Designed miniproteins, single chains, continued (2). Designs and how they scored, part 27

Each design is a single chain, and the fold is of that chain. pLDDT is the mean over its residues in the fold that is shown.

## One batch from the design tools (miniprotein)

Design m4872
Fold by ESMFold2-Fast:
Structure m4872 (fold): chain A 114 residues (1-114)
Amino acid sequence: SSGADVNAANEMGLTPLHLAAARGDVDRVRELLANGADVNAKDVFGLTPLHIAALYSALSEDPSKMLEVVEVLLENGADVNAKDIFGLTPLDLARLSGNEETVELLLKNGADPN
């Protein structure tokens, strides 16, 4: 059994879940959530794992894995309307990334389009 704290944040407030989401590591995202990772943890910029997944969804070389990370985070209670320190939501970041599938998935899950 791992004695590691699944919610341990680095100096930027990034948890293991933020880092797994940024990589599109679906298996690690599922493992961390099963072990009590805070799905709505905020880094120093107020970014949640869902913000990170939405932003990187079109920048990843495997966008399908980023889309699956978004789905898993939403299934585990991610706040679809969480705001960062600039007032940006995951939907705003998905629009900036240009990934229409992520935009549609967020809207289907209750993202405010305004």
Scores: mean pLDDT 85

Design m4873
Fold by ESMFold2-Fast:
Structure m4873 (fold): chain A 71 residues (1-71)
Amino acid sequence: MKEEANKYLEEGKKALDQGRYEEAVELFRKAIELDPENAEAYRLLGRAYQKLGRTEEAIEAVQKAMALEKK
C-alpha cells in the first residue's frame, strides 16, 4: 500500500512538471486515498489546484498539509 501511494505521488509530480494539472490533481488524490497522512501529497495537491486557478481548494489542501506536519 505505501509503495502504491508513493508511485501515485511520483506520477503526480511528473504530471505537474509537464503542465498536466488536472491529471496531477487526480494522481495526488489517489496518493492521499492510500496514505491520508502524507503532508507532501497535500502540498503538491495545493500547488496543482493553484495552477488550475482553484484558489479555495488550493488553500484547503495547504492548510491540511500544515496540520499534518505539526503532528
Scores: mean pLDDT 83

Design m4874
Fold by ESMFold2-Fast:
Structure m4874 (fold): chain A 62 residues (1-62)
Amino acid sequence: APGSVWEALKDYTALLPNELSLKKGEKVRVEKVINDDWVRATSLSTGESGIVPASYLKEIPA
């Protein structure tokens, strides 16, 4: 599927219904970069989608 795979650098707990909760080391597919602070991503472990802070994620080198 199109989209980069990024890894959660630390735990994130969703504060709003449109946000995605993540655990450190969890892999996500980044669907869209919304702005410098937020991305829309889908968890590869749960299949849940939402927005997360970009600073909590790191792109995985190919």
Scores: mean pLDDT 80

Design m4875
Fold by ESMFold2-Fast:
Structure m4875 (fold): chain A 159 residues (1-159)
Amino acid sequence: MAEEELQRHIEEARKNLDKAGKLIDEASKKVDEALSYLNQAKNSTPEERKKLVEKAKKLFEEARDLATQASNYLGKAAEHLTRAAELASDRPEAEKLKQARDYANYARGLVNAASYELEQAIEKKDNVDEAIEHVNRAKAALDGAKQSLDKAKELLDSV
């Protein structure tokens, strides 16, 4: 009973971290494609610039929506890790489960920061240089979220 409940919460945490990781990787690809369009827009005619900026904007909307979904899966992973750490309270594994939760919560914070910076890039679309600065901050936040997610998984693979 208590052991089967602990293992179920660990497995659901892994599954939610894996879903979050895929969505972060998809969001990062959309951010990189959007940055390519904004960099082309710097050297383009006014008519071409407008078309490239509207393509980049759609990719920011898609990347933000992927980041929001990743944040929800990271939240569910942290809830399962909390419950697993409570069930393991008197075991050596409890501390690793708490650390994995704290990395999942930190990754969630970074994914929310990326979503916010992508929203700022959409608002600043008429200033291609300001939009690029916001998108570079969103990228750095997604890369940091991935590193924190990988640490949460490494800790869980050691339990």
Scores: mean pLDDT 97

Design m4876
Fold by ESMFold2-Fast:
Structure m4876 (fold): chain A 70 residues (1-70)
Amino acid sequence: KEEIEKYIEKLEEKIKELEKKIEELEKELEKLKDTNPEEAKKLELEIEELEGIIDLLEAEINYLKKLLEK
């Protein structure tokens, strides 16, 4: 159980890092919306990709939490 809990913590830390990256990209996107729509579009795609990675990590955490409840 302790090893699974530590692994969940590691995954949660990775999610926090990705969320921080998304926040920075969202700020950059807001700056670029009016001045450079092509670059803004690239940032939107990058944000979407990172959100997808977070979803996968959250699914892994949910699976691991289910194992802990067993």
Scores: mean pLDDT 83

Design m4877
Fold by ESMFold2-Fast:
Formats: structure tokens, sequence, C-alpha cells
Structure m4877 (fold): chain A 60 residues (1-60)
């Protein structure tokens, strides 16, 4: 399921498979991986990676 979300805070990737983003950046959630992580794509940069779910707010 694809859902749009907005970053609540800046985040710097700590692993090669993680995504860095800025507060207010729009992300598309591509897949829920577990209770704490999602696979997302930045709508600003077009890059995809793993994001801690707690930093995202779903726009619905």
Amino acid sequence: IEVEAVAKEDYVAKKPDELSFKKGERLLILEVLDGEHVLAKSLKTGKSGIVPKKYLEVVE
C-alpha cells in the first residue's frame, strides 16, 4: 500500500539502506517492514530507503 507522509524532524541515515530527510519533506510509504520501520521514497529527491516510522506523519 502506498501512503503519503510528512517528516516530523530531520533525520540522517545511519546505515546504507536508510534514507536521510528534512523536516517537512514529503515521503511515499511503499511498504511497512515492521512496527518501527517503513520503506519509503522521498518525493523531493526520488531516493528510496528505510525510515524509522516515528519520524513520519501520515497525511490522511
Scores: mean pLDDT 80

Design m4878
Fold by ESMFold2-Fast:
Structure m4878 (fold): chain A 119 residues (1-119)
Amino acid sequence: ALLERARAGDLEGVRELLAAGADVNAADENGYTPLTLAARAGHLEVVELLLEHGADVNAGFPLIYAAGAGHLEVVELLLEHGADVNAKDEYGITPLDAAELAGHEEVVELLLSHGADPN
């Protein structure tokens, strides 16, 4: 329920489920959290709401998915909340790698300004 609402960008549905005691950090079988799904989809307001409710900013690698999708404002918000700019997923992919592979030049510039390792 919460994962589906976060993926869909249903801000009101996310708010209602969190108020009802839904686990903000509940992961699916692939390790995707509500924050990861919202970040990958570019749902800025849902990302903000989840972070306000104590979502783990690094669980499920939301910065890598937001960067790979080119969601500049989501990337900025995650970094402001302490996302690890040099996080590596299970394949060794960093946020910078994901942004560069996808050609998101503004996201690349933002990540480098926050200490991303270009090597």
Scores: mean pLDDT 89

Design m4879
Fold by ESMFold2-Fast:
Structure m4879 (fold): chain A 69 residues (1-69)
Amino acid sequence: DADGRTELHKAAEEGDVERVKELIAQGADVNAVDKDGRTPLHLATRSEKGDEIARLLIKAGADPSIRPK
């Protein structure tokens, strides 16, 4: 979208665990950054399923050292 967010960013922010699993299985870039330098892992912290989604993203190769601006 206009903020540079991928479908994985949106699924992580929304807490949609099933969609996150599907996108990872399809080869989504787990380290993609939006215009503010946020990865899907950063947006996962906004959801009630954030811990579960964070574990899925890290297992798929998400880099927790990437910092938002």
Scores: mean pLDDT 77

Design m4880
Fold by ESMFold2-Fast:
Structure m4880 (fold): chain A 56 residues (1-56)
Amino acid sequence: MSFGEQLRKLREERGLSQRQLAHLAGVSVGTVSAYERDEITPSEATRRRLLAALDA
C-alpha cells in the first residue's frame, strides 16, 4: 500500500476530513490531498507529523 493510500485509510478510520488532518498536521488541505494521491512525497518531518496526528 502506498503512503498516500495508508494516510487516507488511517484518516478515514479516525473519522477525520482532509481539512481536519491538514489543521492537525500544520499543512494546507491541498497538500493533504496531494499526499493522499501520491502526487508529492512528504518530508520525513511532515510524514511523522501526519502519522502523529492520526495516533499511528
Scores: mean pLDDT 82

Design m4881
Fold by ESMFold2-Fast:
Structure m4881 (fold): chain A 153 residues (1-153)
Amino acid sequence: HMAALRQAAQSAVQAATQAALDTLNQTKKTADSQLNTVIADLGARAGPDATARAEALKNQVMGLLDTAIGKVQQARDSTDLREAARLLGEALDLVNKAKDTATAGLADLAAAAPATRDTVDAAKATIEGALTTASSTLGSAYDLAQRAAALVD
């Protein structure tokens, strides 16, 4: 039953994709909370220019994560395993770009505002950990989708 094998493969990929989506939504909440903490501490100790830079960084990181989440949602809803794999791969690239952007931007903020360095360094560690978990979960979903697509065709 080739149709039964395709259905089972699609169900497994949808489950893995939902797990990746849940992880990304949690990662977005963690990044939002941590970046808001950085913005608040910079506003109290470093002034409006540093605060504006942190807000710009938050907007960039959140934008990358929102685009990644949208692609994972499209992958979850796809009936085409190859299309799901393509979308999951694109989402993985966006999550890795968000990690690089957050890491570099927070390091620059810590250097520019030494009084807030402990707050920024703590936020950086938490955000990097959350994004690493999201990248790992999404990578697993991507690998499964690629293998499933190859197996059923």
Scores: mean pLDDT 90

Design m4882
Fold by ESMFold2-Fast:
Structure m4882 (fold): chain A 67 residues (1-67)
Amino acid sequence: DMSKFLRAFSLFDKDGDGTITLKELATVMRSLGQNPALEDMIREADIDGNGTIDLPEFMTMMVRKST
């Protein structure tokens, strides 16, 4: 479950800096069978307004969603 997201995240993090764009995150979520509503959640998670999400933020989001 979580391992699938980590692997997909790593594939999109080509720079190795531990960040991906919200567009890439939305693509990952859709590839893993997530619904369109999750794309809105992803946009809302960009509180910093920089258009990217790092691995710890991504992990926290997934854990919160599970709970």
Scores: mean pLDDT 65

Design m4883
Fold by ESMFold2-Fast:
Structure m4883 (fold): chain A 150 residues (1-150)
Amino acid sequence: IPVIETTPSTDPEALAERIVATLRERRPRAVLVLVRGATAEEVRALADEVGPLILKRAPDAVVVAVDGSGEGRVGAGVTPESFAYRLGVERAPLVVLVDADSATPEAVEKGVVRVVEAGGKATPEQLAAARELGRELGAAFAEALKRLGL
């Protein structure tokens, strides 16, 4: 999983361009965005600003914010049911914004699963796909923290 480091004060257009370039060049299943020096509210605000900018350029992508508690929230214009369908059926590329300073690998894993569960109608296959991708994101997060000396 590609990892992008950023801060809450990063220009949302410049961040969206970096994410979209990564999605086009590498065609990953997910991109992990580490937001450093951020509160959970600033990570959500950044996701709400960056999400529409990504979707204008990569309309197949899905954007989620995950906080240190492992609460996952979908970006504007995507329902939990649409998120579950896109991940499990369309294999849509996932963009995860995460608080780098308070989140754990297990919070990142659980956050993706909780977004799919929040729709209340996810199939067993959609839940299995969310759990697989959540584990890969948690592992990528843990490896990114080790490289950062965190």
Scores: mean pLDDT 80

Design m4884
Fold by ESMFold2-Fast:
Structure m4884 (fold): chain A 156 residues (1-156)
Amino acid sequence: AEEYRRQGLEYFRQGKLDEAIEKYLEALAIDPNNMEALRNLYRVLSEKGYSDLVLEKLEKELKENPDASDKEKAYLYNTLGDVYKEQGKFEKALEYYEKALELDPDYAEAYNNLGDLYKEQGKFEEAKEYYLKALELKPDYEEAKYNLEELLKELE
């Protein structure tokens, strides 16, 4: 049911971020494949800074939902990587992006995110390799193309 995700959106619009998180987690507990709920949860996590408790819940959901597809699990791992990247935790972000790619080796977005992660560390040659890999997997990936073009200006 889309009910919990819609309740979460309403709480988010009201600035009730903790209640929004709870509703998105309830939506994901019922349907781990609910990509809309995952995206909404990511937004609230980024804005609230309540990372540690919710990260523990997301890691638990991944362990306790064996029926979730590899693509859905890869999406959750990619989201965990994004949260750790926002915290400046490079090694943790790397770990979770790599876990996403173990489950979905063709996940172009995870390669683009690795490129961003290495760029933030000043590792421009490694960042370039990951952006190129994202574009090899998805040639129409406008974000990765833009990121590569901006990176190449810094290498001049």
Scores: mean pLDDT 79

Design m4885
Fold by ESMFold2-Fast:
Structure m4885 (fold): chain A 90 residues (1-90)
Amino acid sequence: MAEAEAYFKKGKAALEAGDYEKAVEYYQKALALAPDSPIAPEALANLGRALAELGKYDEAIAYYEKALALDPNNELAKSNLGQTYNRIAE
């Protein structure tokens, strides 16, 4: 699934560049192509991170929970979920 992998990489690059709306778009495309693939938990966690940076905390939490449902040991999803709850509490 080279196409899903390419969108995943573009999403990660957009996230690192601070282009959160573009990161959301690319990760959604990656997940649409490969929803149950090995990249899906990381794509879901990174999609949640991009949504959290856009202030969409409820949507971010939902995606982190989906990432953890696929991979309960996903440290990225656990870390980002904790940080997002901390932002809501403040």
Scores: mean pLDDT 83

Design m4886
Fold by ESMFold2-Fast:
Structure m4886 (fold): chain A 160 residues (1-160)
Amino acid sequence: AAAGDLEALRAALAAGADVNAADEYGWTPLHLAAAAGHLEVVELLLEAGADVNAQNKYGLTPLHLAALAGHLEVVKLLLEAGADVNAQENTALDPNSWGLTPLHLAALTGHVEVVKLLLEAGADVNAQTVKGGLTPLDLARKAGNKEVVELLLEAGADEN
């Protein structure tokens, strides 16, 4: 009896499986593990040489997905592994919101401790979407995330 998912992944990597193999939409194992909050899988994939800054067809990185989902320890690991804190997605989810950063997503979803980590890692507090010019502060205010609003203002977010 073995811990199934981690041991299966270790066996596959030892057998020469491509750690960076992407599906038809550009999703890598690291994207899926980061989105799901599977901390030990994220650690193993990074140790095996996974591309921490891999972009899927929507321009989403593992850091975008971990920040959106509020997976604090995964966000921390990805940043320590050299994830681009200011990576911009390119998505048709809202055409006026293309160029979302991980900080935009954390601010939108109200993940206070993720917002703190991203700001400490050098996230651009005034990053703007390429359409509509929306900042993390704009998204936090629209979502009613008052504690995130206070953190962004303390970090120097522009109110104008």
Scores: mean pLDDT 85

Design m4887
Fold by ESMFold2-Fast:
Structure m4887 (fold): chain A 99 residues (1-99)
Amino acid sequence: AKNGDLEKLEEELKNGYDVNYIDKDETKSSPLHDAARAGHLEVVKLLIKYGLDLTKKDENGFPLIIAADSEGLTPLLMAAREGHTQVEDLLESLINSLL
């Protein structure tokens, strides 16, 4: 998720990469946060296709789809802040469907 390389990410997912892994470093960002910040709509879709559990709770009990990173930024807020309208629209739709 960090590099935004769609082909490499898809290969890793096919080989059993855990899409539900949350980066527990100082940023507390998930692959969803990284893809939303970068505006990679196809990466967001690929993560969902390979079983990203948007309702999985973080360490604070928040579902991944609304989980804030160490800066207080949710995936939706990251996409909105960076002007990634297509990713923002997708994330809003998912939040309305799941929560």
Scores: mean pLDDT 71

Design m4888
Fold by ESMFold2-Fast:
Structure m4888 (fold): chain A 128 residues (1-128)
Amino acid sequence: AKDANGQTELHKAAEAGDLEKVKELVAKGADVNAKDNNGRTPLHLAAEAGHLPIVKYLVEEAKADVNAKDNNGRTPLHLAAEAGHLEIVEYLVEEAKADVDAKDNNGRTPLDLALENGHQGLADYLSR
């Protein structure tokens, strides 16, 4: 069931970094691609919050959509780059094959968001 913000228990567990709860909910048939009121999936929230083990689980075991767009046209890669989570960005690009050139509704790429938020090391990685 969804709460007042459109979030499922899986959204909350992913944002909180509770990997065991994420695994339990997925095993019970939770919709891994469910969208909250902002159009965000559990993968968006795990990527924004910096929870690499949950990002890996959702992509590799649960087969989550790595290129899902929220209401602003942002993918999980956009949110990880905006937040400065280099290890998650590296994982999504190299292992998950996320679209590095995806543009949000304002034409911004993950690289643009990294630069706008002062994450120079991550921006240097995305520019290679």
Scores: mean pLDDT 92

Design m4889
Fold by ESMFold2-Fast:
Structure m4889 (fold): chain A 75 residues (1-75)
Amino acid sequence: MGNTTFNRGRMMFGITGPNNTNVRMMGYHNFGVGYYNRGNYVNGIRYYTTAIGMNPNNIGTRNNFNNTRRRYNRR
């Protein structure tokens, strides 16, 4: 089932933080991904920084922030 692949990503997410904060944090993370995919690294960094401020232990968000910073510095 396609649910198995989806559930892999949310297992760490659901265990490691408060529900309301994690939902909002993932909203900001997804905005960061959207801006990164459009090549808008400044806005990507802004939204990832907000998400990290809400949950600094989220490895995926920190990795995406670092990748976005690297892309911005290579322009």
Scores: mean pLDDT 67

Design m4890
Fold by ESMFold2-Fast:
Structure m4890 (fold): chain A 60 residues (1-60)
Amino acid sequence: MKIVEAVEDYEPKTPEELSFKKGEKLEVLEVVDEDYVLVKSLETGKEGIVPKKYLKEIEE
């Protein structure tokens, strides 16, 4: 399971995108393309597409 952390707050621009807060923990479910990943919020349980540039991999 790949867990990433939001580096800043994000508001969705399309219905497919997920809203998240800075510091939120997300599970990467699928890599959609070079710019987007499908994630699941570990706090809300919601799934959606997010831009990779707002995420960082957690170093344990």
Scores: mean pLDDT 79

Design m4891
Fold by ESMFold2-Fast:
Structure m4891 (fold): chain A 55 residues (1-55)
Amino acid sequence: GKKKPDHGPGNEEIGKFYYDVETGEAKPFLYGGEGGNENRFDTKEEALEKYGGLK
């Protein structure tokens, strides 16, 4: 599982969501626009569907 979102080396401040495994919630973070990891989603619902078990 993914622990934390990764801002990456980019210089942008793009609003994204990540799944926080400690709280079981989708939380907002700022994404730099390049690189990072797969714990990055456009909406909190998408994060919950992929990691929160809504399948």
Scores: mean pLDDT 68

Design m4892
Fold by ESMFold2-Fast:
Parts: C-alpha cells; sequence; structure tokens
Structure m4892 (fold): chain A 62 residues (1-62)
C-alpha cells in the first residue's frame, strides 16, 4: 500500500487540519498507513498531503 497510487471513490471534505479534502476521481500516493481506517496521502494534482479514510481509496491497477 505505501508508495502505491489510489483513486478517491467519492468526494471527501476535511474535518480537521490534518485531513486532506479530495474530489471523486482524484489520484493520491499513499505515504504511510496509520491504522486500518486512516492513511496519509499526497495528492498528485496539488502536491498537498494529509490524512484520509482508507475506505475512500480504490487501488489503480494499471
Amino acid sequence: MVGEYFRAVKDFTARTPRELSLKKGEIVKVLKVLNSDWVEVESVATGKKGVVGSSLLEKIEP
């Protein structure tokens, strides 16, 4: 999972300064797995980093 690319399956709005807002279809790189529910990611489009729910992310196969 760390170092792999994922796509947001739906829009997500950050609720805290640590969280990253994402739009559906946005591509992120997983930087760190914090626990089963939360991962730290970097947006490929914006370069912004933050924590998002792991259930929000879908692995990109190709």
Scores: mean pLDDT 79

Design m4893
Fold by ESMFold2-Fast:
Structure m4893 (fold): chain A 68 residues (1-68)
Amino acid sequence: MEAARAEFQGFDVDGDGVISAAELRLVLRGRGEDPTDEEVAAIIAAADADGDGKIDFEEFLASLGLSL
């Protein structure tokens, strides 16, 4: 999971081990994507088991594992 770990670190701008919706949106825009608030919310909801609006590293990996 080297790629997933590197991607997560890029999304985790605070280095606190979680990704907020705002941070996810900023990173995607930096990559040339232009996600809507609905699109970002859908990504968070898919990975966030608790519904607190944040993704930790384990939830991020679980989301990628199911998609692959």
Scores: mean pLDDT 66

Design m4894
Fold by ESMFold2-Fast:
Structure m4894 (fold): chain A 98 residues (1-98)
Amino acid sequence: PLASDEELEERAIEALFADMDKDGDGVISREELREYVLELNKENQVELSDEEIEAIVDKIMKEADKDGDGVISREEFREWYLKKAEETRKLLDEKKLS
């Protein structure tokens, strides 16, 4: 079958979720999210403090964990990802308007 742009985006979401879900339990814990942020910090040689890392983790958890159970489900992650993509597109469109 021909993959639509939406199907390609869904595959990207699944691949990213699987990469973050280190133990394969089908959810992203706060600890797994912190580990992912730490890995990105090391790979990109960004000098983030422990406080800045915790602030990033807190922000993502607050935005994605809609039911407040302390983990991000695949469905919550998908919704968060799509919302961030939409917000980014809107910001780019607003910058094109004088």
Scores: mean pLDDT 72

Design m4895
Fold by ESMFold2-Fast:
Structure m4895 (fold): chain A 103 residues (1-103)
Amino acid sequence: LGEELLKAAEEGDVEKVKKLIAEGADINTKDEEGRTPLHLAAENGHKEVVRLLIENGFDIELLSTPDKEGLTPYDLAKKNGHEEVVELLVKLSEEQLEKRLKA
């Protein structure tokens, strides 16, 4: 399940990501490089997969979690020119900061 979710997120297979989440796949699973499904979706510009992972209870604190090279999902999206994913990740980071400042 976790390995299949990582691959589906990397490939941008929205329907398979949705199915695997419904089957109980751990959306916080990590590969050998410490990359989550969110890292892989962001690296490859799969905005709809990014949205699905977040909507289905991805730990929003992991938006800022680096992989083994020190790269966050934001860093990977920015490095590869995926502007729409960068904008989405910024918005979600701002929403999380607001919640923490108010608590």
Scores: mean pLDDT 77

Design m4896
Fold by ESMFold2-Fast:
Structure m4896 (fold): chain A 88 residues (1-88)
Amino acid sequence: AAEYFHKGVKLFEEKKYEEAAEYFDKAIKLDPEFWLAWFGRGLALEKLEKYEEAIEYYEKYIELLKDQPDDGNVLYAKKKIEELKKKL
């Protein structure tokens, strides 16, 4: 999971958003509780203008952290959900 996540991050930084989304998906398939991979795929989908799908991945990220300490991105994800809903 971690190797695919790091490849996804590198591809995202290179603005290869479709490929980044694929690697984040591979990380999620290996570890569905890897909340950072759900967040990363949400970011990549947002850059691809797939706003409805991006919202779903941000919501799943927040749900996975429901009973865990905040990793610092929950407020960002909530703000993104609000912003993207205005574009639908």
Scores: mean pLDDT 82

Design m4897
Fold by ESMFold2-Fast:
Structure m4897 (fold): chain A 73 residues (1-73)
Amino acid sequence: SEARKEILKEAAKQLQAEADRLYREGVLTPEEYERLKRIIDEALKAIDNGDVERAEQLLTEAYRELRRLREKA
């Protein structure tokens, strides 16, 4: 579904914005920021390839990692 792809792309955009904010605020190390960016970029590629299940798995991984890193700060 095109609507489902748009929802997942918006979720990826929101996760990237949160990672950008936390990196700017000094909560994330450069290594942690680059790892999150890689996961989100892989999710966007999965969306473009129509692999919705893989995209959801990767976005869930990024969300959990962001949550862990926020709790560590």
Scores: mean pLDDT 87

Design m4898
Fold by ESMFold2-Fast:
Parts: C-alpha cells; sequence; structure tokens
Structure m4898 (fold): chain A 83 residues (1-83)
C-alpha cells in the first residue's frame, strides 16, 4: 500500500540522520531521528515537517528542503542528493 504521511515524515528525518551517521556525527543523527519519531507521532503537516527538517539539516540541504512542494518530492530529492 501507499505510505502514510507519518511514514513519509519518518523517512525524511531518517534520510538526514543517515547522512549525519555517514559523516560520523552520531549525536546529531540521534537528535534528528528522535525529532522525526516525535513529528511522525504528532502527525504534523508538510509545512511543519519542512521547517523542523530545515533547522536540523546541514546548510547545503536547506534550499532543497525549501523548494520541495510535497513529501514525495522532498523524499526523492533527498535520496537523489544523498546517494
Amino acid sequence: GSMTNAEKVKELFDLIAEYYERQGDLEKAKEVREAGDKAADENITFEQAKTLLANLAPPELRQIIADAKSFDELIEALKKHLA
């Protein structure tokens, strides 16, 4: 079946956390994963998710996050950029 918005929120934050894990920043990765789990549980809107994610993401990803128009577009953009 299609992913729920809560599952999409978790995937977005997990992608950023995995980026920090690859950079060796395990503390930041944990912070991002915990924020994503809380955001998914609270069933936040796409605009709220973008604001939270942009604050936690590395500066080089902030424009990609800002430009996305949907959860699916942002997930695909982050996967492409972080691959």
Scores: mean pLDDT 86

Design m4899
Fold by ESMFold2-Fast:
Structure m4899 (fold): chain A 79 residues (1-79)
Amino acid sequence: MELGRLLLEQAERLEELLERLEKELDLSEETRELLRRAVELLREAGRAAEEGDLERARELAEEADRLFLRAAEEVHKLM
């Protein structure tokens, strides 16, 4: 499944990036938690897509997008 592979690859890259950001940047605990949850949901969406459950994959990806948006809003509040 093309979508499943892309979502899983994206989640893996974001997880690696998040681990690096946590070491190099002073991100708030709240922002870090939102980003970790979003990555976990993307990984779950990828697995659902690989299993052929495109509806669940979409719902999980939308949830991840909402958490990324919330993390962006927390960063914006610091501006």
Scores: mean pLDDT 75

Design m4900
Fold by ESMFold2-Fast:
Structure m4900 (fold): chain A 61 residues (1-61)
Amino acid sequence: EAYANRGNLLSNLGRYDEAIEDYNRAIELDPNYAKAYFNRGIALKNLGRLDEAIEDYNKAI
């Protein structure tokens, strides 16, 4: 949860690479954390990494 919260703040600041690292940590701690996959997908989309974003959105379902 702490990693996801910091990732959300970093994403709001436009620091998408750092946000993705925090979402990766959140997912490592809870692989079923649908919201972390969804938020990582948004960050990936904003970086133009569209195929990876689609994979994360699929995991968030």
Scores: mean pLDDT 84

Design m4901
Fold by ESMFold2-Fast:
Structure m4901 (fold): chain A 153 residues (1-153)
Amino acid sequence: DPEELKRLQEELLKRLTELSRERLKNTKDIADYIVAFAEVLIELAVLVAERLGPGEEIEVTLPSGNTLRFKVEKVSDDERRVLIEMERGRLYGIEVTISADGRVTLTAELTPGMARALLTWKAEREGDAAAREQLALVEETNRPLEVSLEFER
């Protein structure tokens, strides 16, 4: 139904605007921004996964002219997966996995600079030894890195 898709597009844009106002304006550094933006994308992906079926997709155009495309994939019985593509951004190959137990994982490819910021934050704040090893690899190779962020709902 084209009218249902239009309503979902309007709902996604409204939710993005509200979450951006609440979460992104109060970020103190690049790592806080990455985490806050991931939380925004997760909220939108959950809404898409609740309203659309496997193989269905929806595109949202932001006031900036940038676009977000959400595609619901067919996944196992206990999880839903949403792919997110951005026309312009610093997160690439974005995938959100929503588990039946309420756990949500966002994976994305970060630029070397964004990856260094996030991994430094994880290593120092959370004492994450794996994040320290990944940070050393990014600093040595200067290549984009795929990272995973886990959230509870």
Scores: mean pLDDT 77

Design m4902
Fold by ESMFold2-Fast:
Structure m4902 (fold): chain A 65 residues (1-65)
Amino acid sequence: MRKILLVAAPNLELALEAGRKLKKERPDVTVIPLPGKSREEAEKIAKELEELTGAEVEIVYLEGL
């Protein structure tokens, strides 16, 4: 089963840094940064990706997002 991790962060730099670390720990997953997205927006994007790709999508929230 293909797995996609969406990294929700307040800015691009934090999203890319966290995504890089996650990809290093889990090289078999697809990591997509979501800078500047709210929790609700990230959840909406995750559902759309699940329906379009059939992959398992998980959201990683940085800090208090």
Scores: mean pLDDT 77

Design m4903
Fold by ESMFold2-Fast:
Structure m4903 (fold): chain A 60 residues (1-60)
Amino acid sequence: GPFLARAVKDFSSSHPAFLSFKKGELLEVLKEVNEDLWLARSLKTGKEGYVGKGLIEQVA
């Protein structure tokens, strides 16, 4: 199910399908896309996009 996650590092992409964020930003993970990617929503901007699994950690 959906969970809350935090960015472990900055990430920027010019591609509109990918979510850009700064280290420490909170994301709601909505769905697993594949072995490498989540579909997530930025709590700061409300935008949805793909996020690399190595770029975020689940909030405990």
Scores: mean pLDDT 85

